# Ledger of designs, part 87: designed miniproteins, single chains, continued (3)

Each design is a single chain, and the fold is of that chain. pLDDT is the mean over its residues in the fold that is shown.

## One batch from the design tools (miniprotein)

Design m11022
Fold by ESMFold2-Fast:
Structure m11022 (fold): chain A 81 residues (1-81)
Amino acid sequence: SQVRNLNLTPEEIKAIQEAVSPLAQELEDLIRAGAPAEEIVAKAREWERAAVETLESLGKLDEAALTREWGRGLVRIIRSR
């Protein structure tokens, strides 16, 4: 079942942040620079993959599934602009 509340320790949160922060920064920089939608989508998918792989490595399968759903929503939003 999918869980709406994240059950993550501070150490797990740090591991996720370390994995995704460079990609999140690059994504933010592309959005701020007004990069083409498909370039932003490509970086958003890299972010999603890194977040999902990190969550799955921590055994957080429900959180990984929610992250995939969030990533699909983000791609739709980016392409609608």
Scores: mean pLDDT 79

Design m11023
Fold by ESMFold2-Fast:
Structure m11023 (fold): chain A 99 residues (1-99)
Amino acid sequence: DIEKLVKLMEELAEKLENKEPLDEEQKKLLEELEKAEELLKKARELIEKDEEVSKEISNTTDSEEVTKIAVKHLEKEGFLEGAEVIRLLLQLQKVQAQR
């Protein structure tokens, strides 16, 4: 449930800003977000290494098309975890944009 995840992320951000103790669900979400950040960094490095893919992404303004290009390249390079994280980010952005 993406809407529940967005709400948990907002609650996590508020508690971190206020330096309040995190519950177990929030601690797990923080660990998953830190892992996602490392996966996104590696995904970016793989995309930047391919000049043709980098140019295609730079010339594309549609977030869904950018996601398709990035995912296809990462899957071709065997980085399935990075592709999954990028798909999840697009879904989160769509839910936030509908508010």
Scores: mean pLDDT 76

Design m11024
Fold by ESMFold2-Fast:
Structure m11024 (fold): chain A 68 residues (1-68)
Amino acid sequence: SAAEKEAKLREEVRLALASGELYKEYKEKGEEVLDTPESEEEALKRIKELAPTVDEAKVQEILEQLKK
């Protein structure tokens, strides 16, 4: 279903984002880095580099979902 596909995509995008500098800093400093990226543009750029096959519109929605 579309919801399942979106959930998997969201998890992959989240992991891709986290596996970058954010996850590295998370391991070094703790959870504070994973709360929100330094800037949304930088997060989008990171996600696009790690998951270039994903639509930017979908990535933007997922980024919003990652916020608390």
Scores: mean pLDDT 56

Design m11025
Fold by ESMFold2-Fast:
Structure m11025 (fold): chain A 100 residues (1-100)
Amino acid sequence: MAEEEKLFEEARKKAEEAMAAYVAKDLETAEKKLKEAEKLIKERTGDTSAEKAPNLEMRLAIVLGRLSLEEVERNPGTKSVEEVREQVEAELKKLEELVA
């Protein structure tokens, strides 16, 4: 649905902005943008898994993973579940390198 698609796009944009802020070591902006993405995901899907995670890195990983899986669901045939898993693993690896 058009409204759900808009909320998905907004959540993805906020998650990407959170990741960019995290890379820039702007943890305050990363937390703010991540909270906005989590709210949009909860509003659309009812999923609060990210909010329950113990740290910012895990929360960001869960949000990015959820959005990637939803992208596959909305565009079947564009990416396989295996490709989404590889993307999530690559993002987690980037986050691990940044936490050093």
Scores: mean pLDDT 71

Design m11026
Fold by ESMFold2-Fast:
Structure m11026 (fold): chain A 109 residues (1-109)
Amino acid sequence: IEEGAKEAEKGAKSGDDKKASIAAGLAGGSGAISASSSAVGSKSKEGFEGARKAGEAGSEGYKKGGKENGAEGARKAALYAGKGGLASGEESGKGAAKGAAGGAKAGGK
């Protein structure tokens, strides 16, 4: 999860930081939602909350603009996506954070 957040930050800094930030939020949010769909009970709610917070973080980095704000938005999006992904276990949490990092890298291009 922390490694995925660092990768998202680096990805955002290497390209269009606004696009990277929003892309991280979308990709991470998708991962968290996917994890939520495999979870049961209260764990499903955690997945959805992680997705919502990941989207908010990406959106905030996009709105504030600038390389540092975009990188922070992408980092926070990956962190929240990872937490949401934990709804389906540790591996899903790491996958969601990595998904956000991939989104940041691809979106920044």
Scores: mean pLDDT 68

Design m11027
Fold by ESMFold2-Fast:
Structure m11027 (fold): chain A 74 residues (1-74)
Amino acid sequence: EGLALFAANDPRAIDVWRALAETSDDPRYRLALGATYARLNRLDEAIAVYREMLEEDVPEYIKDAAADAIKNLS
């Protein structure tokens, strides 16, 4: 529920989440970016964001969320 609330349906939200993801080490911003791409039916970009997170030093619960998202989009 929390992550769904952060994923706005406005395409301009991509620019906001992308800027936060690029300037912050908080992996939750990248998770929100991926979710926003998925909600806008930009599945290739969503999967790319989640795959990058799996290769980074992020908490295991974030990797689990990213892996589950990829599985649901595949």
Scores: mean pLDDT 74

Design m11028
Fold by ESMFold2-Fast:
Structure m11028 (fold): chain A 75 residues (1-75)
Amino acid sequence: SVADTVRWSALRMLLAAGVPRSEAEQLAEAIAEAVKREDFDELRAQLQRMVALGVSEATAEALLKTAEYLIEKEK
């Protein structure tokens, strides 16, 4: 559920930045997999890819903080 929430958020952010849907879906899925594994190093790496594709650093940082918060609350 946390992974699904973060995946949909990442997808919306990427689409808003003008990333093509197929590429946005692939990156959002990679982000969701990092969240499922609680692999924060990989999550940070994928969020840097979002920034490289045109998402603002502030937006990517907000997504990271949201993912960290939701993972901590999902017990």
Scores: mean pLDDT 85

Design m11029
Fold by ESMFold2-Fast:
Structure m11029 (fold): chain A 63 residues (1-63)
Amino acid sequence: SLEERIEEARLGWLEDNPNVRVERRADGKLVATDIKTGEVVEADTPGELERKYLEKRREIKES
């Protein structure tokens, strides 16, 4: 579906960041790990994962 395609594109954006590892857990949740800070964000969709990751990155960058 178009929605699935959009969500896949968002995952691709996160994967383009060499400091982020993205994985899908057995329960269907997505996890993004920032290898520089060790911060972990979890979400049910790629779009939410992207939003949470960007927010966490802004907090760290501003510090």
Scores: mean pLDDT 70

Design m11030
Fold by ESMFold2-Fast:
Structure m11030 (fold): chain A 82 residues (1-82)
Amino acid sequence: SKEKYKELALESLELSKDDPELMKEMEEIDKKFAELGAKKKFEEAEKYLEEQLEKAKKENNEGIIKFVEALLILLKMMKEKE
């Protein structure tokens, strides 16, 4: 849902706003996701995000967890509008 995407995106921003290293990691994930999305490589984008989510969960990185979950919702919405 778009509403759940917005909620998770705002929560990830709140968790990262005072953490420059976390912000940089989010920017790198966003850049890779945007690149794959622009190329219509939705299956590769989903695998990449799932790998980033597993890594973030192992590292207990709540900001990245919420950010990647938001991007997974966005990816599903993008796939449904084709």
Scores: mean pLDDT 82

Design m11031
Fold by ESMFold2-Fast:
Structure m11031 (fold): chain A 80 residues (1-80)
Amino acid sequence: MSPVQKRLLEQLQYLINELKSLGLNDTAEEVQKELDKIKEELDTLSDLQVVERFYEVYKKVQDDLEKNNLPLILIPNLPP
């Protein structure tokens, strides 16, 4: 596992924890499913593919937050 992949998996875990703290358990479970899929496929994924999957998940989370009139979750040390 590359340092980039490790950081992105840690950021997904952070996102899950934040969603749970906000009471968005269903959204947190969807992020957990995507994290588990990424972990299962990790040996076959490039760094760029992990980044792409991360941003797809992040966008879905932000869309769900907006639907619930909640502020956007700011992820510390988000890769550029």
Scores: mean pLDDT 79

Design m11032
Fold by ESMFold2-Fast:
Structure m11032 (fold): chain A 83 residues (1-83)
Amino acid sequence: SAKELERQGALKYTAANILLVAAELGDESALEAARENALEAGDLYAKAGNIEKAKEVLRESIERLEALGADASALREKLKELE
C-alpha cells in the first residue's frame, strides 16, 4: 500500500513538473493541471508516510507557481497541514 502510494505520488509529481515547465515556457493553460497534479502528489506522499517528500514537492511547486503569478493557495493549505 505505502509502496503503491509512493509510486503514484512520483507519477503525479512527474506530471506536475512537465506541466510546470510548459507553463514556464508560456503555456498558461497548463497551470490548473500543474496545481492539481502537485497537490495530488503531496497528498499521496503524505498518505504513504513520506511527510518530508510531501513537503518538498509542495514547497517546490508553490515556489514555481508563485514565480509565474499563479494561485498556489490549495498547495499552501496542504503544506500547513503537514507542518
Scores: mean pLDDT 89

Design m11033
Fold by ESMFold2-Fast:
Structure m11033 (fold): chain A 74 residues (1-74)
Amino acid sequence: MEEQIERDITVALIEIYLAIAKIDLERGNKESAIETAQKAVELANEAYEKGLITPEEAQRIVDEANRIIEEAKK
């Protein structure tokens, strides 16, 4: 059950990073939004490689993070 705990913690961290990135974007902190969204992508890729999340979950996180990054670069 250590894998379940690792999954739950990793998913929570990804969600926190995405939430922070969205808040930074809304507040005009574009550089912080990009950096934080990139951290979410890194964690999602690591979680996928470890088998903690599904390919569909990983893709959704990457798509959301890329949406934030694209918006921040405008």
Scores: mean pLDDT 84

Design m11034
Fold by ESMFold2-Fast:
Structure m11034 (fold): chain A 99 residues (1-99)
Amino acid sequence: SPMEQLDAIAATADEAYRTLDVALLQQAIQDLVQLATTYFPENTSEIQSLANEVLALLQRAQASTDPQERQALIRHAALLVESAVTLLRMRLWVDEKAS
């Protein structure tokens, strides 16, 4: 279900926030874009734009030699993924209540 997939993406983003694992955020954003394309066609462009912002933050983090800047960029990217999950959860809630 899309809710179970959103929960998994949120869990992956939370793990990336704690561990600073860039690969987990890259996986989370790929899963989020795929989920949006499948279940949220009206939000796909918004999620793709957010995905591009996340990838830009991760590229900056990988290029940074400052551990504090790298941490801040990775955590910012993780919070953007969490924000997108919250948006899509709200869309599911609205669809359920409209039914």
Scores: mean pLDDT 87

Design m11035
Fold by ESMFold2-Fast:
Structure m11035 (fold): chain A 89 residues (1-89)
Amino acid sequence: DVEKERIKLLGEGMAGFAAWAAYQDPKKGEELREQGYRTMKELTTEEEAEEFRKRAEEWARQAVASPLVARLNGGRGSQSMAEARSLES
């Protein structure tokens, strides 16, 4: 299902951006995680929103352990968002 794949990529993108932002600014990272959770809850189910939350927290934890991982998470977020947009057109 194209719609399910788009939502999955959107979730990965938001999680990646939240983790990258958390490394640079913890407050901004928390705001992005909260916004992403609400967005996923609105667009999908509570289960999908919780999966997003766990993923974002895990990626944020990894980003704190390594600056390189923080940059990779941000880049992966951008790529996933681009793929999500591609699936909509």
Scores: mean pLDDT 70

Design m11036
Fold by ESMFold2-Fast:
Structure m11036 (fold): chain A 90 residues (1-90)
Amino acid sequence: SDREEEIKLLEEHLARVEEFVKEFEAYEPKTEEEKEGKEKFEKFLKALMEIYGKPSPVEALKAFLEEMIELIRNGDYKGLEELAEKIEKA
């Protein structure tokens, strides 16, 4: 099932959130595209912190991934759309 594959990928990301955020914060962008990507992801993490009321980017990203897993597991694609809109508006 594509849903089970999506959930497995998100669970793998959830298990590595602390490592990922640490590597991201230590990452030195070398191209203009990489700099833009870093800035966009920093804005994304800030939006998640605001949405979930979490003081830490790690905690906010974990909360986001946990909610994504739950919504996908339940087949709540409307909830996924609403979550995406909330992030875009933050």
Scores: mean pLDDT 84

Design m11037
Fold by ESMFold2-Fast:
Structure m11037 (fold): chain A 67 residues (1-67)
Amino acid sequence: MELPEPVREAVRRGAESAASMGFSREEIERAALTAGRAMAEKYGVEVPDETLRRAAREAAEEVERRR
């Protein structure tokens, strides 16, 4: 399922921010998930938890690939 753009951007930026601080992949994934949840709540959009978790994993994996 496709994430709303604001939520997708938040997930991506959360992952990038954590990576720039030298955090582990697990920490990057957690940061991305937290950012995505916060943005979904801010915009009042309902996003399935599994969709957010998957997006966070994909964002963390992409950041890891760039390392």
Scores: mean pLDDT 80

Design m11038
Fold by ESMFold2-Fast:
Order: structure tokens, then C-alpha cells, then sequence
Structure m11038 (fold): chain A 107 residues (1-107)
């Protein structure tokens, strides 16, 4: 999965599809959860604003699952990157980051 995401980083539609469905893996084993969160955090730093927006949305969905292990990983690895996106050039990215942070503080 990680190798497929790397190979298709320029395929915006494929990457959006994978990122939007990331929440389905919230109840997998801890190593899969850690890799998923790391991939989403990396996607938040993409030069493509649509990829950053989709990654923030996926992190929001993961927080909304209420899985304690995933929520703890999001606080440790995604909180500061999401806060940085609140100052992003794209309004859509800023809104997605704010929604993801809201979901995290409610979890």
C-alpha cells in the first residue's frame, strides 16, 4: 500500500481515493495504524493543495472513529502539522485542517 501510494503520488485522483478511505484501516493492527498516520502526515506536506486537503480530511475521519490508539498517534504525529496548515495558502486546506483539529480535541 505504501509503495503504491509513492508510485502514484502524481496521480491526484488515485491518491485522493486512497487517502479518503484511510479511515477504514483505523481498527487494523498497531503497525498498520502507525504507517497510515505517517503516510497521512507526509501527505499534509505535499506541494499539491488538493492532496493536503484530502490528507487533512482523512485525519479528521480517523479521529472521528474514536480508536484510542489512532487518536493518540494523531496527537503525537499530526497535531503540529495540522496547526501549521491553519496558515496554508489554500482556504480549503485551512478549513480541512481546522475540522481535523476540532475532531481531535473532541476525541
Amino acid sequence: VEELIQAHLEDEEYLKLVLRNAWRYANEDEKTQERLVQLLVKALQSENENVRETAAYALKKLAETGNETVVNLLVEKALLPLVKLLKDESEEVRIAAANALSALVQA
Scores: mean pLDDT 75

Design m11039
Fold by ESMFold2-Fast:
Structure m11039 (fold): chain A 80 residues (1-80)
Amino acid sequence: MNIVLPTDMSQDQLQRQSDTLIDDSQRMRQQYPDFSSQFDDVINIVQQGQQHLNNGNTQQALTLLQQALNQRYSITESMK
């Protein structure tokens, strides 16, 4: 199932969610080394989103954060 973020998220909310997802993914790569490359991919997508957010491109940042969350969810589902 795809994770869908609200389209009206503030810049502060997008930044906070991005930081949280990076921290979570860094922690998960440490705990599950066999999946470290997939978690690195999630971190890379989030970092690209943060660059767009810093440039005032909130719509692109939202799109990339949503993509990263869906990828993060897929990794977790494959662990079950």
Scores: mean pLDDT 81

Design m11040
Fold by ESMFold2-Fast:
Structure m11040 (fold): chain A 87 residues (1-87)
Amino acid sequence: VEAAAAEALARAPQEIEAAEEFKREAEKLGDKKAAELAEKAIELFEKARELAEKGTAEDKEKAVEYYLEGSAYLLAAAARIVTTKRS
């Protein structure tokens, strides 16, 4: 879990940037649901980063869980934005 937590911590800033970009696109499209999904991804990646920095094994395990959940929300936001743009 330490290696996975370290990778999540290293990638979290880039994932947050991607989520912020998708949130801006969703807002421009007027898609409130896509914006909510992107916002949840940002919140989860921020929580993952905080927990990964704490250094306990349990906190690192939770950080990986939050990172994976954030990734799922990011993918959902991206898929919704793509669908909305095509419609």
Scores: mean pLDDT 78

Design m11041
Fold by ESMFold2-Fast:
Structure m11041 (fold): chain A 120 residues (1-120)
Amino acid sequence: GPVEAGRRAGEAIVRAVQAALNGDWEKADKYVDEAAEAFARIGGPEYGEKVRELLRKMVEAVRNGDVDAAREAASQIVELAGEIARKHGGSPEVMDAAGAIADGVSRALQLVEEAAAKRK
């Protein structure tokens, strides 16, 4: 259901960022695709494509060591999840899915910031 898809999306976002931080671009791309599939199940194919583009931008920001760009992409992914909750439901399950995505994005961003701090 939507809650499970939201948890899968959040976990895939974390895994994509972890892979990018490790320089494993093949795994990063795999988890970007998994996040896009999960978003498509919640909000439809257009939201899958939108998160694919945003998460690819976040992965590229990680590659470039650009923490500010990573934060911007993270914020846009959270806004996208909120848009799905507003337009496609307002049901508790869709709101829970959006919350799980926001939690995953927050964890992914924390990993980026921790990695940046260790380089200083």
Scores: mean pLDDT 86

Design m11042
Fold by ESMFold2-Fast:
Structure m11042 (fold): chain A 64 residues (1-64)
Amino acid sequence: GAFRAGLLAVAGRTSDPEARRLIGEVERAVEAGDFAAARAHIARLGTLDPAAAREVEALLDRHA
């Protein structure tokens, strides 16, 4: 889907393995319906890569 494709694109543009791990955790949280956990992972991503966090947050907002 568009959401997963967007997350993979963001992950592909970061060189930080911890940022890639957190993007994977956002995907798993969303699949589980745990949007609170997804937002917590995005907040942590923002401390490592603020640009990636903004893109992931925008993708989550569009996914509903």
Scores: mean pLDDT 86

Design m11043
Fold by ESMFold2-Fast:
Structure m11043 (fold): chain A 106 residues (1-106)
Amino acid sequence: MSVKELIERAAALYYILNSDKSEEVRDVAIYYLIENAEKYRLKPEVFEEVLKKIDLSTLLTYGLALRAALENPEKYLADIKKRYEQASPEVKEEAKKFVDEILEKR
């Protein structure tokens, strides 16, 4: 994963975690973000909004944590996957719509 991709994924994660969505919707949104990270990128306008609130070095720290989680999904992502599998169809739909609003096709 390039440093640019790592920072973009970190910005998307930051945006989701700081949204006004419920914890259940945020957890499912993180799962969708992880599954679709190779096919989609963060919209430039959303990335610029994140950069106004947090510096690039802090985003790099989030990105390194995300990379560690992706390298050991059994340890760090098992709970998120379980919450996704247990989520109602309505929560999954809201989370997918939210992710579709912040991501665009590469």
Scores: mean pLDDT 78

Design m11044
Fold by ESMFold2-Fast:
Parts: sequence; structure tokens; C-alpha cells
Structure m11044 (fold): chain A 68 residues (1-68)
Amino acid sequence: MKKEVEELLEEAKKDPNNESVREQLERFKRIAETGIEYVKQGRMDASLLPLLEEIKEKAEEGIKITEE
């Protein structure tokens, strides 16, 4: 997941108009947000929280690059 988000972020930097990359970043953002919520509800291990927050942050950065 983290490596995949990093690869999508680099693709967004190379081609900011790629809607497929933006849609994939939006999907990873939703997955990370859901995971963070599950951690807060006690449904997932709290040790995953930093990883989920990093995935969300990178996805948000990539989405900003693709926004015009």
C-alpha cells in the first residue's frame, strides 16, 4: 500500500492531468481514512495508525497535484 501510493504520487507529478492516477489516489485516501476510523473504533491495531496516516498524506498530496 505505501509503495503503491508513492508510485502513484510520482505518476501524478509526471502527468498531473491523468484522471486514472487521481482516481486511484482518491481510492487510497478512502482506504486510509477507513483504516484510521477502524483503529479509533478498536477494530484494527493502533500500531497501523502511523502507516495509514502516511498513506492518507501522500494520497492527498498527489490529489492536489492532479487538481486544476
Scores: mean pLDDT 79

Design m11045
Fold by ESMFold2-Fast:
Structure m11045 (fold): chain A 61 residues (1-61)
Amino acid sequence: SDETLARAAYDVLVNKASVAEAAKKYGLSEKALRRTIASGELSEEALQIYRELVEKDYGPP
């Protein structure tokens, strides 16, 4: 799902988790997560979900 992919990408890009660890944690394939990060291909919907998840975890700005 876009939400799961956004959280996994957040863990890799912000929390310096390995792709393997993030993929395993969220039940994603390592190939799919690696491809998303390499391509920068977070959809507008995934980016919106990513922002909402950050706000939920750390509170609104």
Scores: mean pLDDT 70

Design m11046
Fold by ESMFold2-Fast:
Order: sequence, then C-alpha cells, then structure tokens
Structure m11046 (fold): chain A 89 residues (1-89)
Amino acid sequence: SNDKMKVFEKLVEESRKILEKAGIDPSKFSPLELVLIVVVSAIENKPLSEMAKLSTEELLERLRKILEENDDELGLKMLDEMVELAKKL
C-alpha cells in the first residue's frame, strides 16, 4: 500500500532526527536499522547509543522476541510489513 510506504518513510525521517539530536550519525545506518534502533531503545528503555552498536539482525531478533513474549500479533505483522517496505527503499 502507498499509504504504508509513506508512514514508513515518515518513521525513517523521525528516527533520523532523533539520532541526530542524540549526537549519533544517522548516515551510518540503513532506513530499517534507523527505525529499529529507536523502537528497541524505547521498548527496552536502553540508550540509543547502545542499540546503535547492534546489527539489523540482532535488533530484529530482540524486537520479535519481545513481541512474541507479549503475544502482540499486530506488532509482529507490522514488523514483517516494515521489513518488506524497507527492501523497496
């Protein structure tokens, strides 16, 4: 859906701004990794700088595990959609 891509692009831009404000260079990360760093940081209540050291795969595994442990079926579906949208950027 075109609307889902626009939402994802907005999340990427907002995540970029959050990292820049925190003193982290967003140009070092893929669009998906930018969003995952911010989301996992917020959910785990850990510093952005700590999450920025993790690979995209490690961030995805952490987020998927949290969503599975919380029976968040909508969150898991949204994560899978985000991964597919990121492949098109």
Scores: mean pLDDT 87

Design m11047
Fold by ESMFold2-Fast:
Structure m11047 (fold): chain A 74 residues (1-74)
Amino acid sequence: SIEELQKKLKEMLKDLSPEEQIKELETSIAALEDGIAWLRTQPPSPEVAALIETLERMRAAYQKVLEEVKKKKE
């Protein structure tokens, strides 16, 4: 689930400063967006659709954690 992925992300980032967490999350989101964009240029297939769905789910989890970290930095 997205919530379980968010929990794992928070655990992985817990030893980083808020600024380092933001940088790591933004870098990861950019990489996910690049991957999704590339997959969208490929011929349609169930496999490509499943990969896009997986990456979109990961991106959503990263974005939610990023917003929480940014709110705490304010």
Scores: mean pLDDT 84

Design m11048
Fold by ESMFold2-Fast:
Formats: C-alpha cells, sequence, structure tokens
Structure m11048 (fold): chain A 69 residues (1-69)
C-alpha cells in the first residue's frame, strides 16, 4: 500500500520524536529523557526521575512502554 509505505517512512524519520512525546506524557516530572532509535518501530530510552535512571523500551507503532531496568 502506498499509504503504508509513506507511514513507514514517516515513522523512520520521527520515531525518536514520537518515543520522546510518549515518555513525556507518561513521566511529566522526569528530570531528563534521552531516546535512541533501535529500529523503525523501537527505541531505547533513559529516563531520570528523582535522581535515579530507568531504562525503557518504547514501541512507537503500538505506544507500548516497557521498563527494562
Amino acid sequence: SPLLERLRQLLLEHGAGLAELLLKSKFPDAESIEVEPLSPTTALARVTIGGKEYVYEVDVATGKITQLA
């Protein structure tokens, strides 16, 4: 589908931005949020809350956020 190919390209270009928006929505009081894209649909994030760092996996296609550490 031409629409699906365009959507996939948009996700590739904006995946990290989408992950950051999702994380800011979930953790509005986070001291810092750092996002690294791992694939077209997944990103690794480091979130500092209350002086502690937590590691999350973000699926930008589903909006699912999973704590890894």
Scores: mean pLDDT 81

Design m11049
Fold by ESMFold2-Fast:
Structure m11049 (fold): chain A 70 residues (1-70)
Amino acid sequence: SDKIAKLKREIKLIEKSIENNDEQIAVLKERLAKNPADERTQRLLASYEAVKKHLEEIKKKLEEEIKKLE
């Protein structure tokens, strides 16, 4: 029970991080739509997308751990 509660709290923190990351991705995509040749914004977007992918993978592993504990 306590371990499941801790994992659920960790998932909520990751979900907030994903939401913040998605907001930054949206801003960077808007900037690239206005200036497609902005190499700095392209690199920042790639970095945020990579972080999002990593966070989603961590979330998936935590969800799988909860299923094992039921």
Scores: mean pLDDT 88

Design m11050
Fold by ESMFold2-Fast:
Structure m11050 (fold): chain A 68 residues (1-68)
Amino acid sequence: LSREEREDEAVLAVKGFTPKSKEEVERAIREAQAELLERAIKEFKENNDYKSAELFEKDLEEIKKELA
């Protein structure tokens, strides 16, 4: 793979689109990301960092929609 193709693949993975991945693998990754974000949001709120919690809540909602 060319460098440009690898960078595109990395960007898609960050955006939650993993090229050539099976649906089961993608869902497992999404579920893991959702759990991580839920824990991070809870910790941010407990630490009185509500602005970071709100940003992560938006990302969590997008991931949950993809899992639905």
Scores: mean pLDDT 68

Design m11051
Fold by ESMFold2-Fast:
Structure m11051 (fold): chain A 91 residues (1-91)
Amino acid sequence: SQFKETMKTFMTNTYTDMAKQAKTEEEAAYWEAKKEEVVERLDAAKSEEEILQIMLDAFREAKAFAEAAGDAAAAATFAHMADVYQQLLES
């Protein structure tokens, strides 16, 4: 679906940008591994609700990792995105 492809592109760009901005090779490898994982999960999703749940889980995980890495700006952005997907699931 167009929605699935849009979400895959959005997450691919998000993780690619985080990997490029990573201060260590270990942080970059984390973002690249999550890119592969989340894109595969989105490919397997059979409904819009499953896509929204995958997006919510991905942004919650991204927030936690960014906080642990000391990237407060990225953590705040990911927290906001998680809130958006949580609200969409409750609609």
Scores: mean pLDDT 90

Design m11052
Fold by ESMFold2-Fast:
Structure m11052 (fold): chain A 104 residues (1-104)
Amino acid sequence: SSSDERKLTIIGFRMMAIGVEIGLEVRRKTGDEKLANQLQDYINRTTLEMIRYIDQGDFQKAIDILRQSQKKIIDTLKSLGLDDTAETVEQDFQNIIDDIQQLQ
């Protein structure tokens, strides 16, 4: 439906926002531009994989990829001492997972 198409578009923008926040906070905390760009690129790749699985009707695989990416990113942010950012990002990923569940 047009409503479901709108929800998918919003999910894409939410993933983009996560990538931007991670990049900004990692740059601010560490000054490591390469690390910031690598983490943002990882979120972008995760987003493309998620969309591909949703397009195939494999919502469970899309959720599995998001949960794997969530854990990897949260572990990385915590290792950098970005605990507040990690909590925000964990919640943002969970909100996206919940939205995908509602598309079924």
Scores: mean pLDDT 88

Design m11053
Fold by ESMFold2-Fast:
Structure m11053 (fold): chain A 71 residues (1-71)
Amino acid sequence: ASAELEALFEEGARLAAEARRALEQGDVKTATRHAERLRELGREARRLGFDRLAEMLFSTADDIEARVREL
């Protein structure tokens, strides 16, 4: 349903924003935790058939984890 898609998108956007703030502050632990939660949302999105959203969520988690490794 579109409501489920919207909820997952909003949660993903919130987690991505919080992870970016954590990275700006050097908070590796918080950024890593949010990246893992984004992967969980990606799996849920894929289970519901929202493949494009799932790919975006996984890509965002990968980006956050890459930035953590560069700190």
Scores: mean pLDDT 87

Design m11054
Fold by ESMFold2-Fast:
Structure m11054 (fold): chain A 75 residues (1-75)
Amino acid sequence: MSPEELRQAAVDRARGMAEKMLAAGYSPAEVAAKLLALVDEEEAVLAQSDLPEEVRAAVRAALAEIRAYAEELAA
């Protein structure tokens, strides 16, 4: 999997999870809070990882996109 494929796959999974939660009756604020908590946890894991910089950059880009999506849902 390329870094771009990794980024896209991570964003697609997060959006899919959010869409399922919204369809199940969760509020946008509840979904946003869940996504932000997951992003914070993954950022902490990434900070302690020794992954190649190319992979780390792709993960950081994916987490930034997921955070922005969650913040938009919370607005």
Scores: mean pLDDT 82

Design m11055
Fold by ESMFold2-Fast:
Structure m11055 (fold): chain A 84 residues (1-84)
Amino acid sequence: MEAAKEELEKVLRDGQEALVKAEREAGAEFSSEEEALEMARKAILGKGGALYPQTEEGKEILEETRKALEEARKKLEEARKKAE
């Protein structure tokens, strides 16, 4: 169980960083930063959906992921500015 939590946290961390990097290089193709952020949230949390609504520890992971996605939003804004 503990190993599963560590793997999930690693996936969320790596996923957030990889998403920011990929979107930064390709330039945001989304119509808005809000749409991009929501897609990122669903892409990451959807994978952990089996755990996060059922346990208190899952709620804590959700809160951490939300902060990471807010940072991703900032990177997406930079990407949009660079695209111009």
Scores: mean pLDDT 55

Design m11056
Fold by ESMFold2-Fast:
Structure m11056 (fold): chain A 81 residues (1-81)
Amino acid sequence: EAAEARAKAEEALARAKEVAALMSPENAEKINARTEYLQGLAADKIAADETEGAKALAAAAERVLAEAERLRAEDEARRAA
């Protein structure tokens, strides 16, 4: 449902920002910029009353979170070496 998809998107974007806080400044900037762009779309361009739009936003948010997770793993591996 639209509300559930939007909640999922918001959770994924919040998690991406939390992961970004643990990354290098360069990688954090990339993830934060993408997160802010998607949050802007949700707030200003896409109301969460449409199921397809909400699902598309959730999918995009999950991709940003996955990218953040990979970048964080790379930063941690480099720091541990």
Scores: mean pLDDT 74

